# Designs tried in a protein design run: designed miniproteins, single chains, continued (2). Part 71

Each design is a single chain, and the fold is of that chain. pLDDT is the mean over its residues in the fold that is shown.

## One batch from the design tools (miniprotein)

Design m6438
Fold by ESMFold2-Fast:
Structure m6438 (fold): chain A 107 residues (1-107)
Amino acid sequence: ANKELVEKLREGLSSSLADVVAKSIEEVAEILRKAGVEEETIKEITELLKNGEESTEALQKAAVKILDLLSKKTATNDDKEAFEELKEALAEKIKEFVKEIEEAKKK
């Protein structure tokens, strides 16, 4: 999913920004669900990403909030190593996502 997300973003650049955002949000939701994140938290994260479509700054802010939420979830940490991997992977994908949107808007 992680590598697929980056590939989707690159391939989706010919689509509208809305299409790119929608497709990426679904992949992020799947990754979080597989990691055992609560549905309410997943919904909150996807809403943050959806609202970030309006600006790259909003997307960057959403990324920070997502990482903070995941860090708090992993504070109990029997799964800490697995969630640290997930957190790092998501941070990298979100950075790539923000850069791709910036480039697309630059037109």
Scores: mean pLDDT 57

Design m6439
Fold by ESMFold2-Fast:
Structure m6439 (fold): chain A 87 residues (1-87)
Amino acid sequence: SSKTFTVHISIPASELIAQLEEGAKVDPRVKSFKREGDVGTLVVEEDDGSIATSVITPAEEGSVAEITVENPSEETLAAPSEATWEV
């Protein structure tokens, strides 16, 4: 099974993608990171064996992260499908 989350983030996509690229260099759980213009794709294998794929795209204000989790935990399944993150 899978679950998709949409997270609205106040940070512009280009800035968020740059931060995620730096994080990907030091996080051993990161399986892949790809940047294509203003779109970033991050794939992480969590400690429970679930795989999270995050696609970061620009929004009118900030950015949007669409996170798809394969084999989600019960906690992940219970979480809201849409959220807003402010810094």
Scores: mean pLDDT 80

Design m6440
Fold by ESMFold2-Fast:
Structure m6440 (fold): chain A 70 residues (1-70)
Amino acid sequence: PALVGTGTATPGASLTGTSGPGAARLSVSDRGQSATGDVPAPEGVESFTTELVDEATGAVATATLTRVDV
């Protein structure tokens, strides 16, 4: 199971999650509207909102992560 989120950032930016156990590092799509990363999904958690920080600029974006079973 993985968490897949949506956020806003410059395409190709590296984002670090700031919620849950350990920070999640997410990659941004070429439109800057989605971020995907492997975050261990705890049992019973379907989605949650977290903040992402662009590592190059320090800009903060909000993302919603949704559980995806693969």
Scores: mean pLDDT 50

Design m6441
Fold by ESMFold2-Fast:
Structure m6441 (fold): chain A 94 residues (1-94)
Amino acid sequence: MVEEIKKLIEETKKLLEELKKKSKDPRTQALIDEVIKLLEELEKKIEEFSEEEQKRVKNLVQSMKNMIELAKKGEMDEETALALMKHEIKKVLE
């Protein structure tokens, strides 16, 4: 579970880095940096989580990958997707 979650986090960070390179809006770039930083914090804490919390994190990161893909296709507003990702990660870290 932990290694699978860490791999999903790494893949999600790579997708966010690609999104940042394509964005010219400084606010969007800053929000992407915040989400990446929160994912790095989550990755450091994942080994301390219960099995149920780990399952929740796996589902969350998978959902985030799907949101980034939808944003890339223009099917979801990029700023909205990033704000939702930030909110959900913070809830898990609390």
Scores: mean pLDDT 82

Design m6442
Fold by ESMFold2-Fast:
Structure m6442 (fold): chain A 75 residues (1-75)
Amino acid sequence: GQKSSQDGSDRSTRYSQLGNDTTSAMWSSDGSSSAKRLKDNKSGYDGGRQASQWSDENKNYLGSSSGFSSSLSSR
């Protein structure tokens, strides 16, 4: 019932990744590494590093309060 074309395309991509389990795994890793770095860089390199530090400080301040609030909120 769904769009066969799109469904097929999606599946093809997924299957391709499974094939990488052999020789392609090495090549995939290299390509993935590049993308991984870019993704992580945005989070960590840009401001994630400082944000992480700030978050840690905020965590310390809200540590006591956050614990209680978090428990109350739960969700």
Scores: mean pLDDT 43

Design m6443
Fold by ESMFold2-Fast:
Structure m6443 (fold): chain A 55 residues (1-55)
Amino acid sequence: MVTDEELVQKAIEVLKSLKKPPSPARAVAFAAGLLGVPLTEKQLKELTEKVEEAL
């Protein structure tokens, strides 16, 4: 099972690897898609806040 930590780290990698990085929310959604994890609106918001805090 994918952890919140793994999703946050993958979202940060996406943000750092792209020439035109997406918003943190879009990076979280993209990372979840890559890892095959469905997210609720609440989970997306919580993970986006964690990514923003890590930046």
Scores: mean pLDDT 76

Design m6444
Fold by ESMFold2-Fast:
Structure m6444 (fold): chain A 113 residues (1-113)
Amino acid sequence: MTEEELVKKMLEIDPSLNREAVRKAAKHAVDNGYFTIGSKGFGEQSRRVSGAAYKVAKEEGIPVRYVVENVDKDGTVHTGSVHPLQARMELEEAKTLEKDPVMESVEHIIKND
């Protein structure tokens, strides 16, 4: 799928999204073969873009990785990402539980947000 097709699908889900942010998310998905989505600590705009990315990923069967953010008491943001091996383990676990790996990623973010 092309960057332009992903942009169109995300904007069909939420046409009020910032187009530049949507384009960056779509380009990342095309370049890397997966969407990266925010967790607790991302701004409202980033959360909305992540929501649209989840829906597109689920519909199109595109893998999703979630970014875990911890905010220190002083407001400093520390960003971690799921390692490719961890993402593969989550995919294998999802298959045995008859769950979509996209759904597992969504459930994790809901619990951490």
Scores: mean pLDDT 62

Design m6445
Fold by ESMFold2-Fast:
Order: C-alpha cells, then structure tokens, then sequence
Structure m6445 (fold): chain A 82 residues (1-82)
C-alpha cells in the first residue's frame, strides 16, 4: 500500500475510534515511512481520548515492544495524552 494510503487509513481508523483497530495502528508506529508513523500517532491519540483506559493500557504495553520505532511512537502518544 502507498504510504499516503496507509496514512489515510490510519487517520480514518482513529476517527472511527474502535478498540479493534488499536493493534494494527500500533504496528503502524513502526512503519518505514515517517508520514505513516505520524498518522498512526495522531490516530492513537484521538482513539485513546474516546476509549480511555483500554487504549492507554495497549499503548503502555507497546512501550516494551521489540521494535524501537513502536516504543518511541507509543511513548510520544502517552506523553501527548498527559
């Protein structure tokens, strides 16, 4: 998928705000394209504002992910949420 299409998908899933999309959005925090990673961070921030603790718990777990980009992205989202 084109990075532009991936970023658009991430933004759309963030707007839909469903917990079922959280694992896939977390994977996109590790995407090779910076634009996709940024879209995933924003999407997860929006989704966490709607879903609360379950999304925040998933993000906390992601800070221990084997992929450094996923860990950094998850930390950035949690920092933005306070």
Amino acid sequence: MDPEEKAAWAREKGRQGRLEYVPELIELLGDEDPKVREAARYALQVLALHQGLPAIEALREATTDPNPAVREGAQAVLEALG
Scores: mean pLDDT 85

Design m6446
Fold by ESMFold2-Fast:
Structure m6446 (fold): chain A 95 residues (1-95)
Amino acid sequence: MDTDREVLEYAEELIEEAERLLEKGTPQDISNAFLLAERAIQLLTDLIWNSKDEEIRERARELKERAEKLKEEAEKKLQSLGINPQPLSNLARSS
């Protein structure tokens, strides 16, 4: 029902989970942290573009900055482990 608010809360949860996974430090957890951070960035970007609520847009910008830092940390850790991160950009829509 509250789509924008629900998306914002979901993005916050993704960021918190990504932080936890980075702290655990296993290759699987770091890979998941990267994906969660990237997903949060996408959701927050959509909120900044589409939401009419100024408060939601402001919070989305703050959370996006945090998510971008998490994504960068996860990517660097994955590269150090010899793992290629799989970006979520331009996902297939038909399958």
Scores: mean pLDDT 78

Design m6447
Fold by ESMFold2-Fast:
Parts: sequence; structure tokens; C-alpha cells
Structure m6447 (fold): chain A 95 residues (1-95)
Amino acid sequence: SAAEEAKIQAILNAKLSEEEQAFLDELLSVKSKEEFRKLFLKLPINPTLGQQKALLEAAEKLNDPELLEALKRYLTSTDPTEKLESSQRILELLQ
């Protein structure tokens, strides 16, 4: 939706802190879905905009459209149940 696209665009326009840049660099260095999964599991339920940007940019590199859709749903959802279901789907895709 237009509202979801606007949220994604706001995430992608975020400026990264030093900690958020380090997180992105770690995500971009992963060699497997299993390593990505470990990093995802370290995140809070409501990640920062910079952490959200890092997830999207790293997922684009994996070239997995189902993972990208699940992440976008996770990041744009305002409902805790929807976020939980999306996070479970992400973990299933990262096996």
C-alpha cells in the first residue's frame, strides 16, 4: 500500500549511527541464512529505524523476494500479533 511504501522509504532515508552502521556491516558480511538468523534474533521487537534500514539493505543482498516481503511486513506492521507472525515467518525463511 502507499502507506507501507512511505514507511519503507522513511526507513531507507534514515541516517545510521555508528552502532547501526556496525550492525549493517555485520549483516552484509554474513555468508549464510543461518548467520543472518542469529543477527535477527538479537534485535528488539521494535528495532530502531537504522536497524530496520540495515535489515532491508542486507536482505536485498540475499536476493530472496519472500524474505524481503516478510521483512517489509514485519517493519511496516503496527499490530504486535502481525509483527510476531512476520518475525516467525522470517525465522522459517532463514533456516
Scores: mean pLDDT 82

Design m6448
Fold by ESMFold2-Fast:
Formats: sequence, C-alpha cells, structure tokens
Structure m6448 (fold): chain A 80 residues (1-80)
Amino acid sequence: MSPEEALARVKAVCEEAKKKIEEAKKKLKEAKTVEEVAKAIAEALNAIGDAINAFIEASKSCPDPAARAALRETVKELVG
C-alpha cells in the first residue's frame, strides 16, 4: 500500500482506539463489580493491541513518526 494509505489507516485505528479507551475509562469510573472493571480493562487492552498491530504493519511499508506519536499518545491516555 502507499505510505499515505498506511498513515491514514494508522490514524483511523488510533482514533478508534482513543475512543474505546475513553469509553473504557468511563466504564471503570462507573464500575461497581470486579467483572465490570475486568471488562473495561480488556476493552482498553484490545484497542491498544489493534493500534500496535496497525503501527507495526505501517512501519513495514514506510517509516511513520506520526503513527508512532499517535500510538504513544494512546498508551499515555490509558496509563494516565
């Protein structure tokens, strides 16, 4: 794929991951049971995994500092 397509894909996945992590944080704040906490954490981890995989695939096609920065921001959002 073209570098431009790779960048667009990584950005889309990172934005989706950010939304999922934000939703997971909201669920964590509202969680009343250990099961609800575990589900929220699992959703956030899955979103991070998707972003990491997208970044790895993009880095094989082209070096992408923007995708790397977006992934770093997404990880920081989860960790705080």
Scores: mean pLDDT 70

Design m6449
Fold by ESMFold2-Fast:
Structure m6449 (fold): chain A 80 residues (1-80)
Amino acid sequence: SLEELKKEALTLLDIIINKFKEVREKYPELQDLVDEAIKIINEAKEKINQASTVEELRKIVDEYFKKINEIGNKITEKMT
């Protein structure tokens, strides 16, 4: 169902936010990048909540997971 898929996506995004918060705690110099990543994830959560069809939800998930992976890779490159 749409609501079940939304719940799964939102749960995964919350897990990712917590991982980024751990990175910020361990690497304070990455705060700005982590804050940008969390901002992108919060935008994703908002769009997911607004999705009215499974097709729309899948497009949003695909778009935002690509953005999250891009910023995540940038953060990882700056970690030693």
Scores: mean pLDDT 87

Design m6450
Fold by ESMFold2-Fast:
Structure m6450 (fold): chain A 109 residues (1-109)
Amino acid sequence: MSMEEKREKAKEKLIEALKEALEARRRLEAGVEELRAAGEDDEERIAERLREEVEEYRRAMERLKEAAEEAKKLGISVEELVKAAVEKYNLKPEEVEELRRLLEGMFGE
């Protein structure tokens, strides 16, 4: 019956979905850079792999948006989520900044 249990579970789900989205984004960014550096001979293979990475990222973002809406309904703030993620995953300052930007984009200002 505790709203605290619901909030903690929502935080956990959102932090997990966020980690998946960040990992998928990093793979996509690496694939885009590889495609830019590629000669015409490898372009088709890289483009096909990149299409799969785009779909993975799209699915990860869908899950993240769903988890973010659940957290918003429970009154969870961006600051609260960032603190929880840093504590759970020992995030580097650069990862914290990326996390904050991603969350702000979904929660608004």
Scores: mean pLDDT 76

Design m6451
Fold by ESMFold2-Fast:
Structure m6451 (fold): chain A 83 residues (1-83)
Amino acid sequence: MEAENAYRGGKMASEGGKEKNASRMAGGAVGAMGGAMSAALKGGPEEGRRAAEAARRGALEGGGTEEGKELATRAAEAAAEGA
């Protein structure tokens, strides 16, 4: 499900930031954004927003890093604009 993909992406981005692994952080951000976009395209803007919120939750759970939170927020904005 797209929301779970966004959640996993957000968590990976946050964990990557905590580990100072730029590649993992970038990969997580791409996953979060892709999940949010896919949700918006399939279910409309409300599903996009739900997926973006899931990405934010994943980022918080992954360690609460500032960069992970910011990437999750940008995924939310991209989902809102894409829908």
Scores: mean pLDDT 69

Design m6452
Fold by ESMFold2-Fast:
Structure m6452 (fold): chain A 77 residues (1-77)
Amino acid sequence: DAARRQQLVDAVRNGQDTPVTRAMRDAVANGDVARVRAVLADVFRTLGVSDAAVRAMVRNHSVSQLVAAFMRRVNAA
């Protein structure tokens, strides 16, 4: 859904508090690495990354690398 992707991009760029940003903040605060990875995986799918590419990224990259990749995609979207 293009509208949902645009809403997510705009919310992140504007520092808006969304269900996604709250879920990420809660997972980070609790040290729940698995939940952080799950939230990032859902975000990448929302941004149009294929499920196969998302699985490869989450398996092969650290949380900090995944966050950097997310910010690059938001800035490019």
Scores: mean pLDDT 73

Design m6453
Fold by ESMFold2-Fast:
Structure m6453 (fold): chain A 80 residues (1-80)
Amino acid sequence: MSEEKRKEEIEREINRAMARMYAWVEVKANPELIRRGLAGEDPEAREFLEELIRRVSEISGVSEEEAREWIREILERLEA
């Protein structure tokens, strides 16, 4: 029982790390597009951001809201 739970926990951690790396690569490649998407004024940029959020959420298993926060934090760190 504990060993199976630990395996699921490790897989969850790996998936989260992969999702965060994927988000970091995408934000670094398209920082201006992500910024415009977060501002919500550009429909194409918003669509790109929403697709990225959905994919990060799917890979990591976290909510779309949490995935959006990860993307925002990555962008802020890249702009600092």
Scores: mean pLDDT 82

Design m6454
Fold by ESMFold2-Fast:
Structure m6454 (fold): chain A 77 residues (1-77)
Amino acid sequence: SAEEAALKAKLAEYAAKYEAGEYEVLVEGARVSAEGERLRVEEGLKAGIEIDMEAVEEQLERELKEVEKLAEEIKKK
């Protein structure tokens, strides 16, 4: 599926950055990306677009937790 393909691509990128010694940058990058998505959604709402903010926030939080867990697991290796 598209979600599986996107997640697999992100995991490969994160693994490459970890091997390059950019471990701490992985979590910060994901946080900044999620903040960018929130800003875009807020601009859409201001323009009168109906968006389910709860669903968007839950998705972004889930993605951040996945990256944080991945970084934590890599750190434990």
Scores: mean pLDDT 60

Design m6455
Fold by ESMFold2-Fast:
Structure m6455 (fold): chain A 100 residues (1-100)
Amino acid sequence: SRLDALLALLRRNAERLLALLSTVASPEEVAQIRAMIEALLAALEAGDAERALRLGRELGTFVSEVIARTQPPAELRRQIEELLTRLEGTVVMAALLVRE
């Protein structure tokens, strides 16, 4: 389905984001981000669009705070921000498909 394809894309972009963040964030922060992503995917799979959108915003805020604190090199920051933007867009698209 279209939703399954978006969830697969979300998982792929999330793993790429986590790989980049693991170079600058603490193991505890990486684990927290992974937990937020898993909660987000569970909300989408349960058809809870409102919870998914809220979790997506919370994820974006948390990642932005990690970037602000860790001050990664400009190219790495750009790659993380690009993946986060793609992930947020995919969450919005998936949420629109599950909303009833």
Scores: mean pLDDT 88

Design m6456
Fold by ESMFold2-Fast:
Structure m6456 (fold): chain A 66 residues (1-66)
Amino acid sequence: ASVETQGAANRLAKEVRDKLLAAGVPEDFADIAASSVATLHLQKGVTEVSMEEALKLGEEKAKEMA
């Protein structure tokens, strides 16, 4: 269901965000990266993302918004 899918995406995003914050990444960037990960899960069913992949997704999203 869409609610369950959104819940899973939010859970993955939270895990990524928490890891990035623990690594000293600024909150604003961690939020962008986590949001990108959630979007990737919802659109392509990606269930796991490394910190390196999350950082790259955040950089790409930041460039699109610039």
Scores: mean pLDDT 73

Design m6457
Fold by ESMFold2-Fast:
Structure m6457 (fold): chain A 86 residues (1-86)
Amino acid sequence: SEVEKYAKQLLEELKKYYPENFEQLVKTILANKEAILNTPFTTPGSRDVTLNKNLFEYLALKLEIPEELREAVLKEFLKLLEEESK
């Protein structure tokens, strides 16, 4: 799946940018998973959730992930992070 391919690329890119703090970052993202999934990408005033989605959006833009796939890729990416935490 193209969605799974992009989600794996996001995971690799995230590890590249946060090698020293990756485990803590994963725990923080997963602790906010439901809030991240339930908050739109450009919602003003959503401090913590918007920051986590902005990180995803930055990486998605860098990897040229199509905008129409972002929500599906985000969901699959969070699933991959859960597997990484085991």
Scores: mean pLDDT 70

Design m6458
Fold by ESMFold2-Fast:
Structure m6458 (fold): chain A 87 residues (1-87)
Amino acid sequence: SLLEEVKKALKEVIDNAKKYKLSLRQMARIIALLAVIEGLSEEEVQALIDHVAEKTGLTPEQVEELRRLFEESIEDAKKTVEEIKKL
């Protein structure tokens, strides 16, 4: 499905966030989309944030900002995923 292709692409991008020099906002938006697509729990979301932070060398303060930006992005991510499902 288109949703599965989008999920695969998002995982490849976030796994290479340091190489692609993604901003915290870009990382947050991708994590929010993945959380919605995969139906991640709060614990799984935190684990994904921590994993991305470790791979990209984020400080604790940047991890807090990433979490904040993720929370700001979640409603738009839900709308985007519902639009993709209609295609």
Scores: mean pLDDT 88

Design m6459
Fold by ESMFold2-Fast:
Structure m6459 (fold): chain A 83 residues (1-83)
Amino acid sequence: MSLEEQLEQALRDAREGGRLYEEGKKENNGTKFTGGALLAIGGVSTAALVGKKMGKGQEASKEAERAAREGGLKTPLHGLGAE
């Protein structure tokens, strides 16, 4: 898998995670809620790491965070950056 494919997958994971998180909240489903949050966080973290390798770490991280937010994740994912 190329770095660009990894970034695209991370962005999808962030967006889908946000959707599952919001669905879990509405359905009172702890598994969807927790799984959605973890998937969104994992997607943003992966996008940040892959983006760094591509020289676009800041942009990739911001796009992944926006994708998660568009999905429904309202909590900022600040502080999960790898330094």
Scores: mean pLDDT 72

Design m6460
Fold by ESMFold2-Fast:
Structure m6460 (fold): chain A 89 residues (1-89)
Amino acid sequence: MKEILEKEMTLGVAAIAVAVAKITEDFEAAKELLLLAAKQISEVTGSKELVEKVEKVKTREELEEALEELEEKIRELERRLEAERKALE
């Protein structure tokens, strides 16, 4: 249960960062928020792929693509953790 709770909290931080990035008009601020989200996701998955993708973002279009990918990954991981939590309860 502790590991699931820690992962859920980490994904919660990532989800908040992505949500704030979506309403942020400043490119650098939005990118920093997505980088924070990607780093939180990397702690759950053990993969730096999304962190590297966000670091390479140079345009608003690339930022929007990274944001969509991060949102989808967070939804995937949240569904996974919900299933794992229900199996233990």
Scores: mean pLDDT 82

Design m6461
Fold by ESMFold2-Fast:
Structure m6461 (fold): chain A 104 residues (1-104)
Amino acid sequence: NPEEIARLLEEAAEHMEKQGIEIPPETYEAIEALRAGDYERAIALAESLGDSQNAVARLVLLAARSVTANPEERQVYADIAIALASSLGLEELGERLAELILNA
């Protein structure tokens, strides 16, 4: 469900901005690519951040890569997504994103 994943990632980005963390425009472009089902573009945009890659960009990579992943890889991506979202104080969002990753 790319629409629901994109909404959760937007909520995570907004939460980080409210905490004073700057989110680069490429992160929002990656979320929009993911919403459109353009997983290759979402991955490329998130990876383009390199060392500036924020937690939301990392969640975009996990969600986009889950679409072509096997069930064992999806479980690893889901576990990382929960841990990463929890580190931001977004445990409930992380649990929901993990459900969507496992069912990608």
Scores: mean pLDDT 83

Design m6462
Fold by ESMFold2-Fast:
Structure m6462 (fold): chain A 73 residues (1-73)
Amino acid sequence: MLEKEIAEALVRMAVAIGVLTKDEEGMVELVLLVAKANPEYAVELLELGARLAEEAGMEKAAEELRREAEKLK
């Protein structure tokens, strides 16, 4: 598993790629991939991705990532 800081950096990159490509579905898939590869931090990583997606105006991606975080609680 990655260090938490590296996993968070990957989530930030996934969101940035989604914003640049205007691909909310791809953004969710990439954030989920990072979270599932790092289960110790999965909820925190999904919540980070959701917040960054919301800040970028990608409400659909933000809501989907929050739903995935709730499933892991």
Scores: mean pLDDT 83

Design m6463
Fold by ESMFold2-Fast:
Structure m6463 (fold): chain A 100 residues (1-100)
Amino acid sequence: APDPSKLSEEEKELARKLAQYYIELEAGKKPSKEGIEAKLEVEILIGLGRIAKAVGMLDLAKEYLQRAADLLAEALTHVPEDATKARAAIQKLLDEVERL
């Protein structure tokens, strides 16, 4: 289960930038460089978790995927309730990570 309380202040800032990425996309705006970089960092964590799982490094896979889940759960706290598409996109990715 996600536990955003385990995130560092730097990771909480990353999660806020990730939330901003999805909010900007829903608004039809060009995402900021910071938002794009936050999205790439989370996708890299998910990719590392998938690769670690595939090669049998299960503890390392759990570490990467847990960190990704924690970041996505924190990002949801920074998305307005009325930003329905942004919330759905983050939730879909979180559900995908939790299934891995």
Scores: mean pLDDT 88

Design m6464
Fold by ESMFold2-Fast:
Structure m6464 (fold): chain A 85 residues (1-85)
Amino acid sequence: MAKEAIMAASELGVAVIEGAVLLVTGSSKEDLLKAKKRIDEAIKKAKKAKDDVKSSDKADFLTKDLDNSIKGGELIKEKLEEAIK
């Protein structure tokens, strides 16, 4: 599942950057909600990819990269939730 894991990490990374930009630029509540949903979907995909790679002998670095990406995504999602309120 290396391709799926790499694509999930990349997708989550893009979603995190986009969410962070919206937080800094003072975007509308609707845009923040869309960014939150996008990050949530990307986190779910990355978590699934992480579980799929955990069963591979060569997965340690890829699992750590996914874990770090998921943590970053969860942090930005939390900040988006705070900004929406």
Scores: mean pLDDT 77

Design m6465
Fold by ESMFold2-Fast:
Structure m6465 (fold): chain A 56 residues (1-56)
Amino acid sequence: MAGLQEAMRLGVEAGYGSEVGDALAEHADSSDEERLEAVIATLERAGALDVAERVR
């Protein structure tokens, strides 16, 4: 899904690449929708609220 790819790109560009990578590894067997939600939740927990809002 385009949304998941955009979330990954924005998270990495914002300096949260490791957190995004960990979230994706934890949800490796999940759907793309579940992975997108995991990335958004991880960005919110890391304090990247503006990035998380842009991905929604």
Scores: mean pLDDT 77

Design m6466
Fold by ESMFold2-Fast:
Structure m6466 (fold): chain A 72 residues (1-72)
Amino acid sequence: MIEKLIEEAREAIKKGDSKRATELIHQLINLDALKEARELVEEAYKAGLLSEKQYQALMNTIKAREARLKAK
């Protein structure tokens, strides 16, 4: 279920596992889940859990995924 994917994404983001977080974000199929993932990435970056490079990579992944879902 979507809640399980969000939970796993939260853990990956907090651990700074950008590859795992990216894989989980690609599995998110609705805009509300992507909005929650974006908020989690922003919070983790502000808390110092993500490097600038990891933050940019995750934000770009979320933005690209949102664009695809909004287009069709």
Scores: mean pLDDT 75

Design m6467
Fold by ESMFold2-Fast:
Structure m6467 (fold): chain A 97 residues (1-97)
Amino acid sequence: MKIDLSKIVEDSDQDIIDKLILAALNALEKEDEKSIDTIVEAINSKDEKVRNMALYLVKKIVELGTEKSKKIVEKIFEKVKEEKKEELKSAVEDAEN
């Protein structure tokens, strides 16, 4: 799994980024519902910075191109608020290009 973390953390809240990365790793490794819920909560956030970090992380999960990564993204779509589904869909489509 190749994620360039240096570009994500340089001017961002380290604690939020670390929490999201750990959630993504746990979701990919064991399909942990709590970890998926952590990513969903970030996408549903009113804080644009938190949403953008979560959407970037979803793009990186999609770029992995594995069956497991596709399953995790599908579960995230099922749990995200309707109003955020278009934003999430745009991020996923951008990553598949």
Scores: mean pLDDT 75

Design m6468
Fold by ESMFold2-Fast:
Structure m6468 (fold): chain A 58 residues (1-58)
Amino acid sequence: SDETLENLKRFFLAVYSDEKDLSRVPAMVKQVAKAAGVELSEEEFEKLIEMVTEELKK
């Protein structure tokens, strides 16, 4: 699933690279997963949120 999370992170950043409000990231990550048709566990959502948040801070 690490490859799946990396692909979802890239998709998120392609659409939302300019997002500055990090509090919105969890909801947006859930929308990205739903749009991609991917079912994620709570642990996988937490990992993806961390991955996306680190990229948005750079």
Scores: mean pLDDT 77

Design m6469
Fold by ESMFold2-Fast:
Structure m6469 (fold): chain A 83 residues (1-83)
Amino acid sequence: DPEEALKQAIEYLEKALEHLKAGDVIAANRYVGEAVEALKQAGLDEFAEKLARDVNTALSAGDIESAIKVVEEAIEWVREKLE
């Protein structure tokens, strides 16, 4: 069910955002991975791969603020798909 997969992706992205704001980069990266898998199950493979790359690039640079922005923008984009 693509709609349920999108809802799961939002929940995982919200968890990732919570952990990024707490400075728990390891937990945040795990939740981004879960969101990427859920997005692929919804048929959004290109978006999922771009999200994974953008988050990994920011975190590899130690740029938690950019990682937060990427995740926040992803949450908004996925929510628009459910409306």
Scores: mean pLDDT 88

Design m6470
Fold by ESMFold2-Fast:
Structure m6470 (fold): chain A 72 residues (1-72)
Amino acid sequence: SLKEKEEIAKAWSVADTDGDGYVSEEELEAFLNSPELSEGEKAYLISKADKDGDGKISKEEKEELLRILKEF
């Protein structure tokens, strides 16, 4: 639902505590460990967010992911 996606977006914003535009792999894992997300949804989001496979999510990738989540 839309509210579910909004909660995910809020969690993402909270995960970026430094405001540097990066979310650590540990913080991302905690965010994706939401009970509202299925195993497949978690894998899909990780795949979309971490395109470089460096364990960090850029601010631009974060914004793109949030847009996708509103449709998901």
Scores: mean pLDDT 60

Design m6471
Fold by ESMFold2-Fast:
Structure m6471 (fold): chain A 70 residues (1-70)
Amino acid sequence: MEELEKEIEKLRKEASKIKDPKIQRQVNLYIDAARFALEKAKLGQVDPETAREIARSAIEEAKKLIEKAK
């Protein structure tokens, strides 16, 4: 979990540098999806492995959008 939380924080910092508001909003939606999945796992609402898979997928999509914004 901590590994994914660290990656999410890094992506949040990169998202703040995006000048295109449409891309920034899309990146933030993926970041929020990843964060909410991990939060639900902490609350016992989702198993940790399922939350990690959801978070990893969302993080990958956010990274692709950030790369396009460069």
Scores: mean pLDDT 81

